# Designs tried in a protein design run: designed miniproteins, single chains, continued (2). Part 30

Each design is a single chain, and the fold is of that chain. pLDDT is the mean over its residues in the fold that is shown.

## One batch from the design tools (miniprotein)

Design m5007
Fold by ESMFold2-Fast:
Structure m5007 (fold): chain A 70 residues (1-70)
Amino acid sequence: MSREQLAAGAREAAKTLKPGDTESKPVQLPDGSLLTLKVVTDANGVPHTMLEVTDSRTGETVTQPLDLFM
């Protein structure tokens, strides 16, 4: 999947985040995968926005920092 497709999905998912939410609604990507944004607090108390992509056929999930879009 291209960076542009991930960025488009992340922008769409971000529109579903409301103040105080820790998880967006899933967005379907062109390859059939589902993209969800999650806010995770690390052991030092720092919040990080994570990008999760789940393959709709296999159920496998890959997670990466939203740094890719910064």
Scores: mean pLDDT 72

Design m5008
Fold by ESMFold2-Fast:
Structure m5008 (fold): chain A 56 residues (1-56)
Amino acid sequence: SMKEEAERFLQRVAERRGLTPEQIEKLRQAVDNSLKIREKAREMKKKIEEYRKLLE
């Protein structure tokens, strides 16, 4: 999943930059919030597509 890929990426960056586990957890939460925002945007696009179908 996209979330798992993002978590693996964050882990690699954290190792390279010497982030603490607490900082990694904070970034993980930020990623989760971003994914929720993207899901909201996807729902909006779905509504636009429904309107487009009504015009077909």
Scores: mean pLDDT 75

Design m5009
Fold by ESMFold2-Fast:
Structure m5009 (fold): chain A 66 residues (1-66)
Amino acid sequence: SNDDFLAIFTGLMQQMGVPQSTVDRMVALLRRYADPRTADTSALSQATGVPRHTVRAVMMRARQQS
């Protein structure tokens, strides 16, 4: 489910040392997508300041685990 994906994404971002406030903002942005797995990694990176390579890696792992 989308909620399972977002929970895994949240946990992975926390493991990468991303602050909780930034993770909450990322999740809010991801919830705007019909399928958060298809989110634009560059747009998410630009909006949150998290490096694009980090967003991409976490998105890939979250997709594999959900």
Scores: mean pLDDT 86

Design m5010
Fold by ESMFold2-Fast:
Structure m5010 (fold): chain A 57 residues (1-57)
Amino acid sequence: SAEEAYKLGYEGGKKLGASGMSPEVAGAIARHNNASLGEEAAEAAYEGGYEGAKEGA
């Protein structure tokens, strides 16, 4: 689901942000890793990864 994809992206993004990765790159990684779940879930994962990386920085 989109909600689960966002959550997965967020948690992954927090770890990537803590290591110095930019929100844009963390979001792109989360989207790519969730592309098989469909467009809506992949977009939710991007937003999660982006916001997670901002929080983790």
Scores: mean pLDDT 84

Design m5011
Fold by ESMFold2-Fast:
Structure m5011 (fold): chain A 74 residues (1-74)
Amino acid sequence: MPVVWEPTPEEKKRIEEAKRKIEEGKRAFEKGDYETAIRLYEEAIELVKDLSSVEANAVLIEAAVNLTVARRAK
């Protein structure tokens, strides 16, 4: 089975950075800045797409959903 534990500080840092970018993207979306929101969600996806943890996958899904909404709004 793939390792689902998040043992490395680097992986935890990338997950936290991705979560921060999602929150910044949501804020940009609320202001009508869809281009900034799209960019931030894409950056969040890049940070976690290669991680195998459950938390990283949850962040990836959230970013992908918000990216789709932002793309349709512009």
Scores: mean pLDDT 79

Design m5012
Fold by ESMFold2-Fast:
Structure m5012 (fold): chain A 55 residues (1-55)
Amino acid sequence: EEIERLVKGVEALARALSGTEKPSEQAIEDALVVVSALHRLTPEEVEEVRERLRK
């Protein structure tokens, strides 16, 4: 549940930053870095979010 919220947050931020519905891999990584820092995610949580983003 919490991971699903984080995944949606990263996707939304990546789209907002890139201005496109299909953000680049770099834009997704940039958004993931921001979300990870904001929520103080552990490396394990970051990898869980990455795995979900690859759907």
Scores: mean pLDDT 77

Design m5013
Fold by ESMFold2-Fast:
Structure m5013 (fold): chain A 95 residues (1-95)
Amino acid sequence: SSESRRRQIILSLAMLRFLVEGGALDESVLKEAEEELFKEDEEEAKEIIEEAKSLSREEVLEKLRELILEQGERHKAPQELVDKALEEVERLLEA
């Protein structure tokens, strides 16, 4: 759904922002992502960016864990793969 896609973009931007703040990614990555959104729809891009900025690191971690667990169940992924994905998300966002 369009709402599901919007929420995914917001979560992705929030994640990129925390990775940049933690030094894992260059700030140019976040800037390029934001510029791509502005090319599609300037008004919606502003709203998405503001919503992404409102998410705390803890909220982003919680939502990413939920997404990993939901996708793992949907695709019947091995538990080892799900566990590795959860460990990677925690490592990247805690840096």
Scores: mean pLDDT 79

Design m5014
Fold by ESMFold2-Fast:
Formats: sequence, structure tokens, C-alpha cells
Structure m5014 (fold): chain A 81 residues (1-81)
Amino acid sequence: MEERVEEAKKKVLELIDKAVEALKKGDIEKALKYFQEAFRYFLETFSPDGLTELEKKALQEVLEYARRKLEEAKNELKKEA
């Protein structure tokens, strides 16, 4: 069970990184597609009806990571474009 949560978290973080990279290049449409993929993958992997403590912690970590990366990308875009 831990392995599945860790794998899912890693894949979501990879998609977020790709989205942020696209944002830094000014490709907003591509960035949105990667963010949508990350969100769908997370929702498909974790059921909301019975989130375990492990799943809840993974969700918090993913959301915090996404928020930080988005903030960094936003600052980069403000400087470049």
C-alpha cells in the first residue's frame, strides 16, 4: 500500500514539473494539460470515500508541492513575459 501511494505521488509530481516547465516557456495550453493529467491521475488513484492517513498526507504534500511550483513559475513568467 505504501508503494502505491509513493508511486502515485511521484508520477503526479513529475506531471507538475512538466506543467511548470511548459509555463516557463510560455506554453500555457500545454501546462494546463499536464496539470489536468496530474489531477486526474491523483483522483483515479485515491478514493475520496475512505482516504487513509497515508493518502491524506500524500494529498497534502502534492498540493503543497504544486502550490510552490506554481508560485515559482508565476514569478518567472512575470520576469520573462
Scores: mean pLDDT 71

Design m5015
Fold by ESMFold2-Fast:
Structure m5015 (fold): chain A 55 residues (1-55)
Amino acid sequence: GLSAEQREALERRYEEDLKAFTEAFLNLGFDEELAEKAGRAFAETSLEIERRALL
């Protein structure tokens, strides 16, 4: 399993990615609901890839 330090790093990265992706989609002209949904999907996929790389 992941260490506490690794879990904290992944949580921080997820929050950063969620904000960045959501803002990027809003800047592309997506409506708020779609931008948030798309941003979350991208952030979750990024988190899964990073978690896999650590295990």
Scores: mean pLDDT 83

Design m5016
Fold by ESMFold2-Fast:
Structure m5016 (fold): chain A 69 residues (1-69)
Amino acid sequence: SAKEQQELQDMLQQLQQLMTQVQQNPDDVSLKQQAIDTLRKIAKKSKNETFKKALEEQAKALEEEIAKL
């Protein structure tokens, strides 16, 4: 539905802002965790398997970065 597409778009905008903050504060575990949580929420709502896999791989990469801190 149009509402579901708008919600997904809003979450993508939120993710973009979070990723910018993560880039500016690369040692901030809390910001990275928020980005991981947002990526996974978008992945759960996505019907595109390729896009879902890409989001899950990005979340895993951020988890690996946290593990090194």
Scores: mean pLDDT 84

Design m5017
Fold by ESMFold2-Fast:
Structure m5017 (fold): chain A 86 residues (1-86)
Amino acid sequence: SEAEKRKLLREAASLFTAGQLLMVAAEIDLELGAPREEVIRTLREAEELLERALELAEEAGASPEFIEEIRRALERTRERLREVEA
């Protein structure tokens, strides 16, 4: 239904925003010398939120532009995780 699609899109947007904010928080924490394990946990939480955002955006039939933006954020998060865990 139209109402269900709107709800999914709003939830996807909220999760996307939250995931991006956690990525920024992790970068700040890393620069300020927070424990590496804490940074990894924050990045993992960001990854989970962005994965859920992508699922909901795709289910809702979001614009290709929005889906691509979420995918790029998720790729950046995963790359950062690999770098921090190395």
Scores: mean pLDDT 90

Design m5018
Fold by ESMFold2-Fast:
Structure m5018 (fold): chain A 65 residues (1-65)
Amino acid sequence: AAAAPEVSTGVLTHAPGERVALAGAETADGTTGESAEGIGSQGVATKVTSEGKTEIRMEVVEVAP
């Protein structure tokens, strides 16, 4: 059936040289991210999916240790 727009968001946070989990976010393939490499960043990833259309929006904020 034709689906309404679907939105998935997640929070990415990690310290320099550390890996952390990215929860609740999905990529274009519909895969949920669980980790990101340590760069010292905090970000929010949002994926918008509708019938035959997919959009991904990401925001990354760098945090100082």
Scores: mean pLDDT 42

Design m5019
Fold by ESMFold2-Fast:
Structure m5019 (fold): chain A 73 residues (1-73)
Amino acid sequence: MSLREISAANLKSLDKEETEKTLKKVKEQQPKNAKTLIEVALEIQRIAGDIEGGVDISETLKEARELAEKILE
């Protein structure tokens, strides 16, 4: 929930600093999972944008599920 709101705000503001802080934390703690977590964050922003625009998000949700499955590796 909170992540979605942050993603929606960043989609409009493109807050570089918040993105960099998150990426640094992930890379430092879990380097092997950093790439996947970055991809998840980007997809969440995309989903938020699609919802805001009233776009059919069926395909976006499918892609998000595939990304979630990748994390479960």
Scores: mean pLDDT 59

Design m5020
Fold by ESMFold2-Fast:
Structure m5020 (fold): chain A 79 residues (1-79)
Amino acid sequence: SQADLDWLMGQVRDFIDAIKQANSSPSGTAPQSQQQLDQLRARATAALGSRSRADRLYDIALDLVNNQQVTDDAIRKAI
């Protein structure tokens, strides 16, 4: 449904924001950045009932950041 798609897009945006913050942070903040990503991953796992599905959303976010394709249209096409 559209509501399910909007929720999935929100999860991917949260991962994108966390990855971008980690990439722009000075050396020495890596443990905090990893903790934030672990928390987002756990949240997605609980909501989806599947770690594999949560990991898929993270992988999508990572690919989008690495390719500098962080628009809503790019996220929607990747899901």
Scores: mean pLDDT 79

Design m5021
Fold by ESMFold2-Fast:
Structure m5021 (fold): chain A 73 residues (1-73)
Amino acid sequence: IQKQLDQLAKEAAERAGALPGVAAATATATLKDGVPTVTLEVTPSEPLDPATLAALDAIAQEAKDQAKKIAAS
């Protein structure tokens, strides 16, 4: 379970870091009292456009949804 969450966080950070205007991205996924928490931290190199912001939101939401599935397994 924790290894799956760690892998999920790594993939989310790599996807976010590949987006235009993102200088660095880190993610953590933890399980506390059966509740999954996913945090995505992004350092922009320039002001992010709406398309990049939407992509970041989608990555974060997909990671949260997948973390819930992992926690439910």
Scores: mean pLDDT 77

Design m5022
Fold by ESMFold2-Fast:
Structure m5022 (fold): chain A 87 residues (1-87)
Amino acid sequence: MTFKITITLIDASEEQKELAWLAVKAEAKELEELHPGVKVEVTQVSDDVIEVTIEGASEEFVKEWAEKLKKAFESLGIKVEIEVEKL
């Protein structure tokens, strides 16, 4: 089962956009390393939109990971909107 997470940065500075991209890539790598059988792809769609595709995880797991990611951004002072879609 495959899910797409769309992360939209709201009123982010250039430095915040770069930090968000690095943070998403780091969290995605950790997810793959800790969960054998889960595959994660990270794509920068635009300067303010990042897409994460997760394969091999449950809907509950993906939603919990998205909430963790949102809280991580909030702790960095970055305002985000996160949407989860089943593919």
Scores: mean pLDDT 84

Design m5023
Fold by ESMFold2-Fast:
Parts: C-alpha cells; sequence; structure tokens
Structure m5023 (fold): chain A 77 residues (1-77)
C-alpha cells in the first residue's frame, strides 16, 4: 500500500492527470497509485544506489507509458 506520506501526492497527481490528459477519474487515480507504489518499491529495493534523477526519470517513463496505453485504447474506439 502507498505510505501516508504520498497519499496527498497521489490525489494531486490524479487531479493533474485528469486536467492535462482528459483522463477519467478512475484512470487517473489508477496511474497515480501505480506511480506511488513504484516509487516506494524502488526506494525499498534500490534506495541507497538510486539517485533522485534516476527515480524521477523512471517514474516519468512509467507515467508516460500508462498515459499512452489509455490514449491508444480510446483512439481505437
Amino acid sequence: MVSEKYKLGVEQLAEELMKLYNLEKEEAEEIAREIALERERLLKEKGSSLTNEELHNTLLSLMQKKIEEIKEEKKKK
């Protein structure tokens, strides 16, 4: 589960994704939760060897991939 520290960040990220990419609430919340969980996972497994830049780039890449998947699904409908 996402830590309490990231709870507000998840909600804020979901709102931004809805505004920027015209995602539905459930889609935006799912992406935001996945990003938060991946962040916690990376910090637990690689925290000592992971730079802030590498963490940020990895999470941005994951976010972009999830957004493109949703766009492709909508584009085919």
Scores: mean pLDDT 72

Design m5024
Fold by ESMFold2-Fast:
Structure m5024 (fold): chain A 100 residues (1-100)
Amino acid sequence: MEEKIEEIKTEKDPAKRYQIIADALADPSASAEEIAKLILAAEETGDKRVVLLALNDLRMSLFVSDRAVRERALEALKIVAEKSKNPEIKELAQKIIDTY
């Protein structure tokens, strides 16, 4: 986990930064906290586009048939809404939760 957070912070290519988050979302062993930490690390780099794309992926995960995937996505959104320092990102995550 720590290695993935550091990779996001040091990576300069937004596509590669997003791929780290996408890989975690595709990993059934990844926790909601791990996914949220990766999104928050991308936010620290100033990469708003990657953060918005990741939040959209979490939104889409709320509508899949797999309950564990839905619950993990909801929990990750809650952590982002609580811990984000960007008001727009915080509001968007909360809006996704409220409209679910």
Scores: mean pLDDT 84

Design m5025
Fold by ESMFold2-Fast:
Structure m5025 (fold): chain A 118 residues (1-118)
Amino acid sequence: SMMEEIKKKIKEKMLEIIDTLESQPSAFLISNEPDLSKYPNILNIIPNPVSLSSIRDKVESGEITTVEEFEKLLKQMFENYYKLYPEDSIEYESTKELEKVGEELLKKAKEEEKKLLS
């Protein structure tokens, strides 16, 4: 159906965003959940860990089908990393750069989703 084709295109767009973020030099910060041996109290700081890997799994399984839900998870992921790292750290700066890339891609994806649904 037309709606199933639209959902497939939105899924492909979300996966393209994940691929683009994973291709960034500092992507290692967000690709997988943080190492618990390096951050033994991490669950006290970020009780709901989110990584690009966990987001990819949810998109591929069809648990997430809209750009709005995808954006909520990406925002939660970046918020978590801002809580983990000091504001004067290289990791905090890299998180801001990755978020900026994500926001630009999300803006384009939302515009494309609107065209598909209108």
Scores: mean pLDDT 83

Design m5026
Fold by ESMFold2-Fast:
Structure m5026 (fold): chain A 100 residues (1-100)
Amino acid sequence: MAEITIKFDKPVKAYKVTVTISGHENPEALVQVIGEKGVVGSAVIPKGKKTATIEFDEPADIYEVKVLIRGDEGEFTVTVKIESEDGVITKTATAKVEPL
């Protein structure tokens, strides 16, 4: 299991968050979008898919995006794309799933 947390220096007012996982075979992931008072959106990337999208009816102030990865051991790259009032923000992070 690997956990990646992407934190923002200032809250991002987001309309849409897209999370893409690349790297090792068939990751399964839980995506949580975190605002001031906790989780404001969540999505599952099921095994065999690589992308999840969370859309907000009203723009939400996003403080963190947390991605919990389960799958085969190896290195995964997580790309978080946020569509905000200030334009498109892209953050990339790498995590390694350790053998149990």
Scores: mean pLDDT 78

Design m5027
Fold by ESMFold2-Fast:
Structure m5027 (fold): chain A 64 residues (1-64)
Amino acid sequence: MVRVSVTTENGKVATLPLTEEEYEAIKQAVGKSPEEARKLAEEAGSGGAHNLAMEGKIVSAKQL
């Protein structure tokens, strides 16, 4: 488990407890459209990441 700070294009910031696999999926979602990011989050099994992607494009994901 890693704590990850995820920022969307609209300035929304969320801190999520993720597995290493979920974190890799979120990193791949950075810069993708919200639709593509949601698909990647769903495939990784991350409800928190999916909900954040509904708020807009993910612009950064940083391990804390």
Scores: mean pLDDT 71

Design m5028
Fold by ESMFold2-Fast:
Structure m5028 (fold): chain A 92 residues (1-92)
Amino acid sequence: LTPDQEAEVLLALADIYEYLANKTIEKAKSLDKDGQLKFLEEAKNLYEKAIELYRQAIELATDPDVRAEATARLEESQKKLEEINKEIEKLK
């Protein structure tokens, strides 16, 4: 694989982690306070994995378009992680 192809694979994997995190957040909504905390902490973990993969994709990408896409995804994921952290703090 070329570095850009490897970056695209990392982007796809990061998207999967985000999908799983969002599904975990949806499941948390129907739970009690303790259950919500545990599921939100798991979603936080999944977003942290996605963010790490987006960072690796940016590092590997030589194509400006691939790098720009990875950067945009990273920024959106960081905003979502901040939202999850705020929700966790509200439940403490």
Scores: mean pLDDT 88

Design m5029
Fold by ESMFold2-Fast:
Structure m5029 (fold): chain A 97 residues (1-97)
Amino acid sequence: SENVDIALDHIAEMVAYLRDVERLLEEAKKASEDKEKGVEETEKLLEKAREYLERARAHAAAAKQVGTPGAARAAEEILRRVEEYYEETKKIYEEVK
């Protein structure tokens, strides 16, 4: 059905943002080891993670709107993981600033 396909497309976009935010967290861990540039680099990575989190939230809202209950639950679970990676990136920034 069209609504299921639309919800699955939004979930696919969220999975891409989940992968991007996980990558940014790993980059932030590495950047935190640089005593001269760690603050500036982790701040930039946190800003990108925030943008991806906001985009993931928009896709989650869209998936819920067209929503089967199963698609809505999948979107919420992926969003929770994006939020967890964002919060870990934020903690790294807070530790180096």
Scores: mean pLDDT 87

Design m5030
Fold by ESMFold2-Fast:
Parts: C-alpha cells; sequence; structure tokens
Structure m5030 (fold): chain A 70 residues (1-70)
C-alpha cells in the first residue's frame, strides 16, 4: 500500500508509474537501449515514435506524432 500510494502520487504529477518502474529497472540493469526507451516514455513519447527514432526514420516519427492527435 505504501508503494501503491507513492505510484499514485507520481500519476497525479503526470508521470506514468509503469514508465517510471521501467526506467528504474533499466537504470539498475545498465541497459542503455532500455534506459533510453524508458526515459523517452517518461517525457511523453509513444513507443511508435521511439522505435522510429531509433531506426533513424524521421518520416515515421512524424506519422506516429500525427496519429496521436487523432
Amino acid sequence: SMEEEALKELEELGIDPEAFKAYRDALVRGDPQALARAEARLHGFSDEEIEAALNGDLEKVKEAREKKKK
């Protein structure tokens, strides 16, 4: 319950609790790709945007961003 309350507070601050947990786990594990993905999620990027960016496909990043507006 204590951890659940802390996660609820993060959500109220606009932070995705699942993204935060993934970030913490990646940081502890020392996985640079997982860390980059989790950090981008904390900043509000979608998984589709992140994968397109990692592949260097700028047009797909734009398409994923536009999809989020619809």
Scores: mean pLDDT 72

Design m5031
Fold by ESMFold2-Fast:
Structure m5031 (fold): chain A 69 residues (1-69)
Amino acid sequence: MELSEEERERLLEALRKLPESVLRTALQEDDPRPILAAGIEDPELRQLVLTTPVEELKRLAREVLEERE
């Protein structure tokens, strides 16, 4: 639930690098963290994804997908 503005921006940038199919699959899962983390090559960003609340990650993933539509 506690995500700084800087952390939110870093997550958005990481999610924007992921394929649309990965983002769509993540939104269909109860916990999107494992699938999103698996798509991220940067260990630091992967750790940030794994420690971010599920609801916040789903909001960010949806935001990125809406930017691509």
Scores: mean pLDDT 78

Design m5032
Fold by ESMFold2-Fast:
Structure m5032 (fold): chain A 76 residues (1-76)
Amino acid sequence: SSEETHNCIFNYLRKKYHLDEGKSQEIAEFLTSNPEASDQEFAEKLREIFKEEKMGPAVEIKAKELKEAVKKACNL
């Protein structure tokens, strides 16, 4: 279900990438609603989410690698 997919992505981002609740929620919602999103579309969404980011790791997150990791972890 979309709820199970959303919860999987949200928990994965919080546990593996140590992202806050708000950012994890926005990314999980985007990927759940747009499972076929291109790497470019996902990168644009990440730029919106992380535009005010204070953490170095957020700047280094590669959209393709994050999307592939999430899809593998959540069987998408």
Scores: mean pLDDT 76

Design m5033
Fold by ESMFold2-Fast:
Structure m5033 (fold): chain A 73 residues (1-73)
Amino acid sequence: EKIPGEVVATHVGLDGSQLAVVKASREGLKVGDEVLDENGNKVGTVVGVQGDYATVEAEPGALKPGDKVTIVR
């Protein structure tokens, strides 16, 4: 199943890792779900969920606030 979402915030850690907060169009996200960019390329994985928000561990520089993503369950 594919759930549309939008990146609302990003953070780059001291080690260069990127975290992103994604607001999904609906609830039902799970830790371990894959995150795809607008072109269908895998850019990250869900590492935390709170309602329709997901915390995503992403490749450095892959996501920016306002980016549209798809979460694959």
Scores: mean pLDDT 79

Design m5034
Fold by ESMFold2-Fast:
Structure m5034 (fold): chain A 95 residues (1-95)
Amino acid sequence: MPSVEELEKEFDELMGELNDRLPDLLTLGKNATTPEQKHLVALANAYRQMAVDLRFDAHSKAKSEEEKRDLLLEAIERGRKALDLHDQLVALQKS
């Protein structure tokens, strides 16, 4: 089981990657023409927002180290899903 400190670091690195990819995601969103492309853009944005909200909850609402760890793990999962959805959107535009 990773420590809270290790999860905080992993989330910060993940947010760095999400922020680095944001200009590309915005461009892909502007160029989205099919319902499938538009759906993937919406999902990628939703999962990114869920990751941010869950990290906020880990800091503001967690009552224990265990609860904080669980919220951080879920935040990381949602953030990685946002990256996966971005990759799917890129692949779909090349098809």
Scores: mean pLDDT 86

Design m5035
Fold by ESMFold2-Fast:
Structure m5035 (fold): chain A 84 residues (1-84)
Amino acid sequence: MKEREEILKEYEKEIKELLKEGKLSGGQAQMLLDELEALRSREDLSAEEVRKLLKERIEEALRYNEEKKKKEEEEKRKLEEELK
């Protein structure tokens, strides 16, 4: 059964779509694709473990970008308040 290969293809497509949408930087997308390729060679990992790892890594990258954006918007807002 090749369920693991199907999961890898699904997440590769998701990473590429997130990059296309600008939700991931080129560097983040490349890092995630490199991790996906490494997981493809990891025959010791189950399909479920691969799915969990890829999902967590994508969610972590998206959360990091959202937190970074919030911090930049907060700093910009504080700077604008000081200029008033």
Scores: mean pLDDT 77

Design m5036
Fold by ESMFold2-Fast:
Structure m5036 (fold): chain A 62 residues (1-62)
Amino acid sequence: ATVVAGPYAGQEVGILDPPLSEVKEGEEVFVVLAEGNQATFLKARVVRIEGDRVEVEELERY
């Protein structure tokens, strides 16, 4: 998945929850962003799904 807005725009993230088969536009997902030698965990909203590409917007940072 790709972040499309805010400070992490253009960064790749992994969706941790829910399973990819249950991901829908407008739903909240838990994602991980790899930053150098650290991982940042985010709560995000699915903005768009285009085939195998998922675009998300940051809601909260853990």
Scores: mean pLDDT 75

Design m5037
Fold by ESMFold2-Fast:
Order: sequence, then structure tokens, then C-alpha cells
Structure m5037 (fold): chain A 70 residues (1-70)
Amino acid sequence: EPRVLSEEERRAALRAEAAALKQALGLPADAGPAELADYLEAEVAANPELPESARATARALAALLRELAA
């Protein structure tokens, strides 16, 4: 039985994390992963003084969320 870190299990875990992140960031409960990704990119764009590591992390998270939304 492919219950160990299968694609479906990874997607389910990421959806749960996305829901928790929506609440932590003050986004609507009905916001999808794409909306969360847009939020992260908007925050990075609004704050050009962010260090490169923070921008890279936000971009990686946004890309992951968009992939999850697909």
C-alpha cells in the first residue's frame, strides 16, 4: 500500500499547511493556494529592502503553492 509519502499524501499535507498559513497570514478561509502565492509575491514586491534569502524563500513558497493549485 503506497501510503508512505505518496503524491496524494504530499498534496493532502500541503493543503493542510496552506490552510494553516491562510489563517496565520489573515487571509480569507476560502483563499486558495494561488491567492496565498499572490499574497507572498505582493509582500515581497512591496518590501524591496528584504534580504535576498527572504525573497528566495518567498518565491520558493509561492512556486510550491502555485504547483499545488494546479
Scores: mean pLDDT 71

Design m5038
Fold by ESMFold2-Fast:
Structure m5038 (fold): chain A 75 residues (1-75)
Amino acid sequence: DLERLLSPVPKEKLEELIERVKKTPDATEEDVALVEKMAKRGATPAELLLTGGVLKAIGHKGTGEELIRAANEHI
């Protein structure tokens, strides 16, 4: 669903994502800062999927999985 992929994720859900990333065992301060910046700017499910995929590819598996999970909850 293209409309859902490109619609902004509610701020409340992005704040939940930040808290989940903070609790992720492999999350760095850099990972948390990235997600906080995305939440402040606003993020779409497409942006969360792309960013999560990149994070997984470079070894930030837990953070990447949380981003992908948040996106999938809104598609």
Scores: mean pLDDT 85

Design m5039
Fold by ESMFold2-Fast:
Structure m5039 (fold): chain A 84 residues (1-84)
Amino acid sequence: MAAARERARRLLREVVARQIELALKQIEAAGGDVEAFKEQVAKQVAEIEKVFDQILDELGPEQVIADAEAALARLEALRKQEAE
């Protein structure tokens, strides 16, 4: 049980990290404040962990793992399409 929950949390963190990287790139391209965005993300990290626990309690670790893996696969497919 604990191992499955830890794996689900790691996958969720990886999805969030990849989305943050993409958002930073978009903000920089738009001339936005990258430092302000980084500060906001740091402040929200503790709240994100609480949300992960709630999602795991509602959906269960198997469903969360499946959803996170599907999201990561979509992000990887997008990276391959952007490769020249």
Scores: mean pLDDT 76

Design m5040
Fold by ESMFold2-Fast:
Structure m5040 (fold): chain A 70 residues (1-70)
Amino acid sequence: EVEKLIELANRYLTEAAGHVAEGDIEKAEEAFNKAKEYADKAIALGTPEQAEQVKRTLKVAETIMERIKS
């Protein structure tokens, strides 16, 4: 259950990164928002270790998104 949410979050983060590389900011934001929804669910339902792993991955993605908006 939680593992599936983590998998979906990572999948959408990968899609967001792909759209960033292509310069498609709108699609990157859509994919990132989906990743964040699944990540938040994984953090709420997962172990502390799973929550920290997801938070670390999400912070990296947030940094990339801020750079493309700046």
Scores: mean pLDDT 81

Design m5041
Fold by ESMFold2-Fast:
Structure m5041 (fold): chain A 61 residues (1-61)
Amino acid sequence: SDADDAAAAMALAALGGISEERGIALAQKHGATREDAERGLRAAKAGDGRAAGEYMERGVA
């Protein structure tokens, strides 16, 4: 789903696999707002994948 793709982009950015700005841009392409993408990235960096997923679901589902 778009929410799953947005969450995957945030996880990759949090792990350093892509830049944080690229992760945010990819999440926005999948329907997330910039605010929710930034919150999702922050949650993913803190190790809270469930909260990161919830932020992505809010924007795209």
Scores: mean pLDDT 73

Design m5042
Fold by ESMFold2-Fast:
Structure m5042 (fold): chain A 74 residues (1-74)
Amino acid sequence: TPTPEQQVMERFIDVLMETLKERNPQLYEEWQQRIEGKSPQERRQIGLEVLDDLLENDPQLAMEISGRSMALPP
Protein backbone atom coordinates (compact mmCIF):
# COMPACT_ATOMS: atom_id res chain seq x y z
CA THR A 1 0.00 0.00 0.00
CA PRO A 2 1.48 3.35 -1.00
CA THR A 3 2.23 5.77 1.83
CA PRO A 4 0.98 9.39 1.67
CA GLU A 5 4.54 10.40 0.74
CA GLN A 6 4.55 7.88 -2.12
CA GLN A 7 1.16 9.18 -3.34
CA VAL A 8 2.50 12.76 -3.34
CA MET A 9 5.57 11.55 -5.25
CA GLU A 10 3.42 9.71 -7.82
CA ARG A 11 1.29 12.84 -8.38
CA PHE A 12 4.47 14.89 -8.72
CA ILE A 13 5.84 12.43 -11.30
CA ASP A 14 2.54 12.56 -13.24
CA VAL A 15 2.65 16.38 -13.36
CA LEU A 16 6.34 16.28 -14.35
CA MET A 17 5.59 13.77 -17.12
CA GLU A 18 2.63 15.73 -18.54
CA THR A 19 4.51 19.04 -18.40
CA LEU A 20 7.61 17.63 -20.10
CA LYS A 21 5.49 15.99 -22.81
CA GLU A 22 4.12 19.47 -23.62
CA ARG A 23 7.21 21.67 -23.11
CA ASN A 24 10.22 19.37 -23.62
CA PRO A 25 9.18 16.31 -25.64
CA GLN A 26 12.81 15.21 -26.22
CA LEU A 27 13.49 14.95 -22.47
CA TYR A 28 10.09 13.24 -22.06
CA GLU A 29 11.06 10.58 -24.65
CA GLU A 30 14.44 10.01 -22.94
CA TRP A 31 12.67 9.66 -19.57
CA GLN A 32 10.15 7.14 -20.98
CA GLN A 33 13.04 5.03 -22.28
CA ARG A 34 14.76 5.17 -18.86
CA ILE A 35 11.68 4.00 -16.93
CA GLU A 36 10.68 1.24 -19.37
CA GLY A 37 10.61 -2.08 -17.48
CA LYS A 38 11.48 -0.44 -14.14
CA SER A 39 9.70 -1.01 -10.82
CA PRO A 40 7.50 1.77 -9.36
CA GLN A 41 10.25 2.59 -6.83
CA GLU A 42 12.91 2.85 -9.56
CA ARG A 43 10.55 4.99 -11.67
CA ARG A 44 10.15 7.42 -8.75
CA GLN A 45 13.93 7.59 -8.31
CA ILE A 46 14.44 8.25 -12.04
CA GLY A 47 11.72 10.93 -11.94
CA LEU A 48 13.63 12.69 -9.16
CA GLU A 49 16.81 12.50 -11.26
CA VAL A 50 14.92 14.06 -14.19
CA LEU A 51 13.73 16.85 -11.88
CA ASP A 52 17.30 17.39 -10.63
CA ASP A 53 18.46 17.68 -14.25
CA LEU A 54 15.67 20.21 -14.92
CA LEU A 55 16.78 22.27 -11.90
CA GLU A 56 20.19 22.58 -13.60
CA ASN A 57 18.96 23.21 -17.17
CA ASP A 58 15.50 24.82 -16.75
CA PRO A 59 14.94 25.91 -13.14
CA GLN A 60 11.81 27.93 -14.01
CA LEU A 61 10.10 24.86 -15.46
CA ALA A 62 11.17 22.79 -12.44
CA MET A 63 9.62 25.38 -10.09
CA GLU A 64 6.39 25.42 -12.13
CA ILE A 65 6.13 21.62 -11.92
CA SER A 66 6.70 21.73 -8.15
CA GLY A 67 4.04 24.44 -7.75
CA ARG A 68 1.51 22.58 -9.91
CA SER A 69 1.99 19.29 -8.04
CA MET A 70 1.48 21.06 -4.68
CA ALA A 71 -1.64 22.92 -5.94
CA LEU A 72 -3.43 19.74 -7.10
CA PRO A 73 -6.16 18.33 -4.81
CA PRO A 74 -5.31 15.05 -3.03
Scores: mean pLDDT 74

Design m5043
Fold by ESMFold2-Fast:
Structure m5043 (fold): chain A 79 residues (1-79)
Amino acid sequence: MSSIVQETVEAGEEAARRAEEAGHLELARRVRKSIDDVIEAAKALQAATTAAASEAAFQRLMEAGRDTSEAVREAEEAI
């Protein structure tokens, strides 16, 4: 996994943990779902053997990364 993807996942897991500790269970669940989407997109990118597959996987990864960053921000603002 790239350092940026790993950093995003770690930040998301930390934000979800803090949200859970603060009682924001739904927000924590949303953050964890977005992390799962990032992980799946990263796996697809690693498995891609054609230029078209790599491009599609990269686009999914970028979208999942944005969603995770937004969810992390919401979690941090709620605490």
Scores: mean pLDDT 79

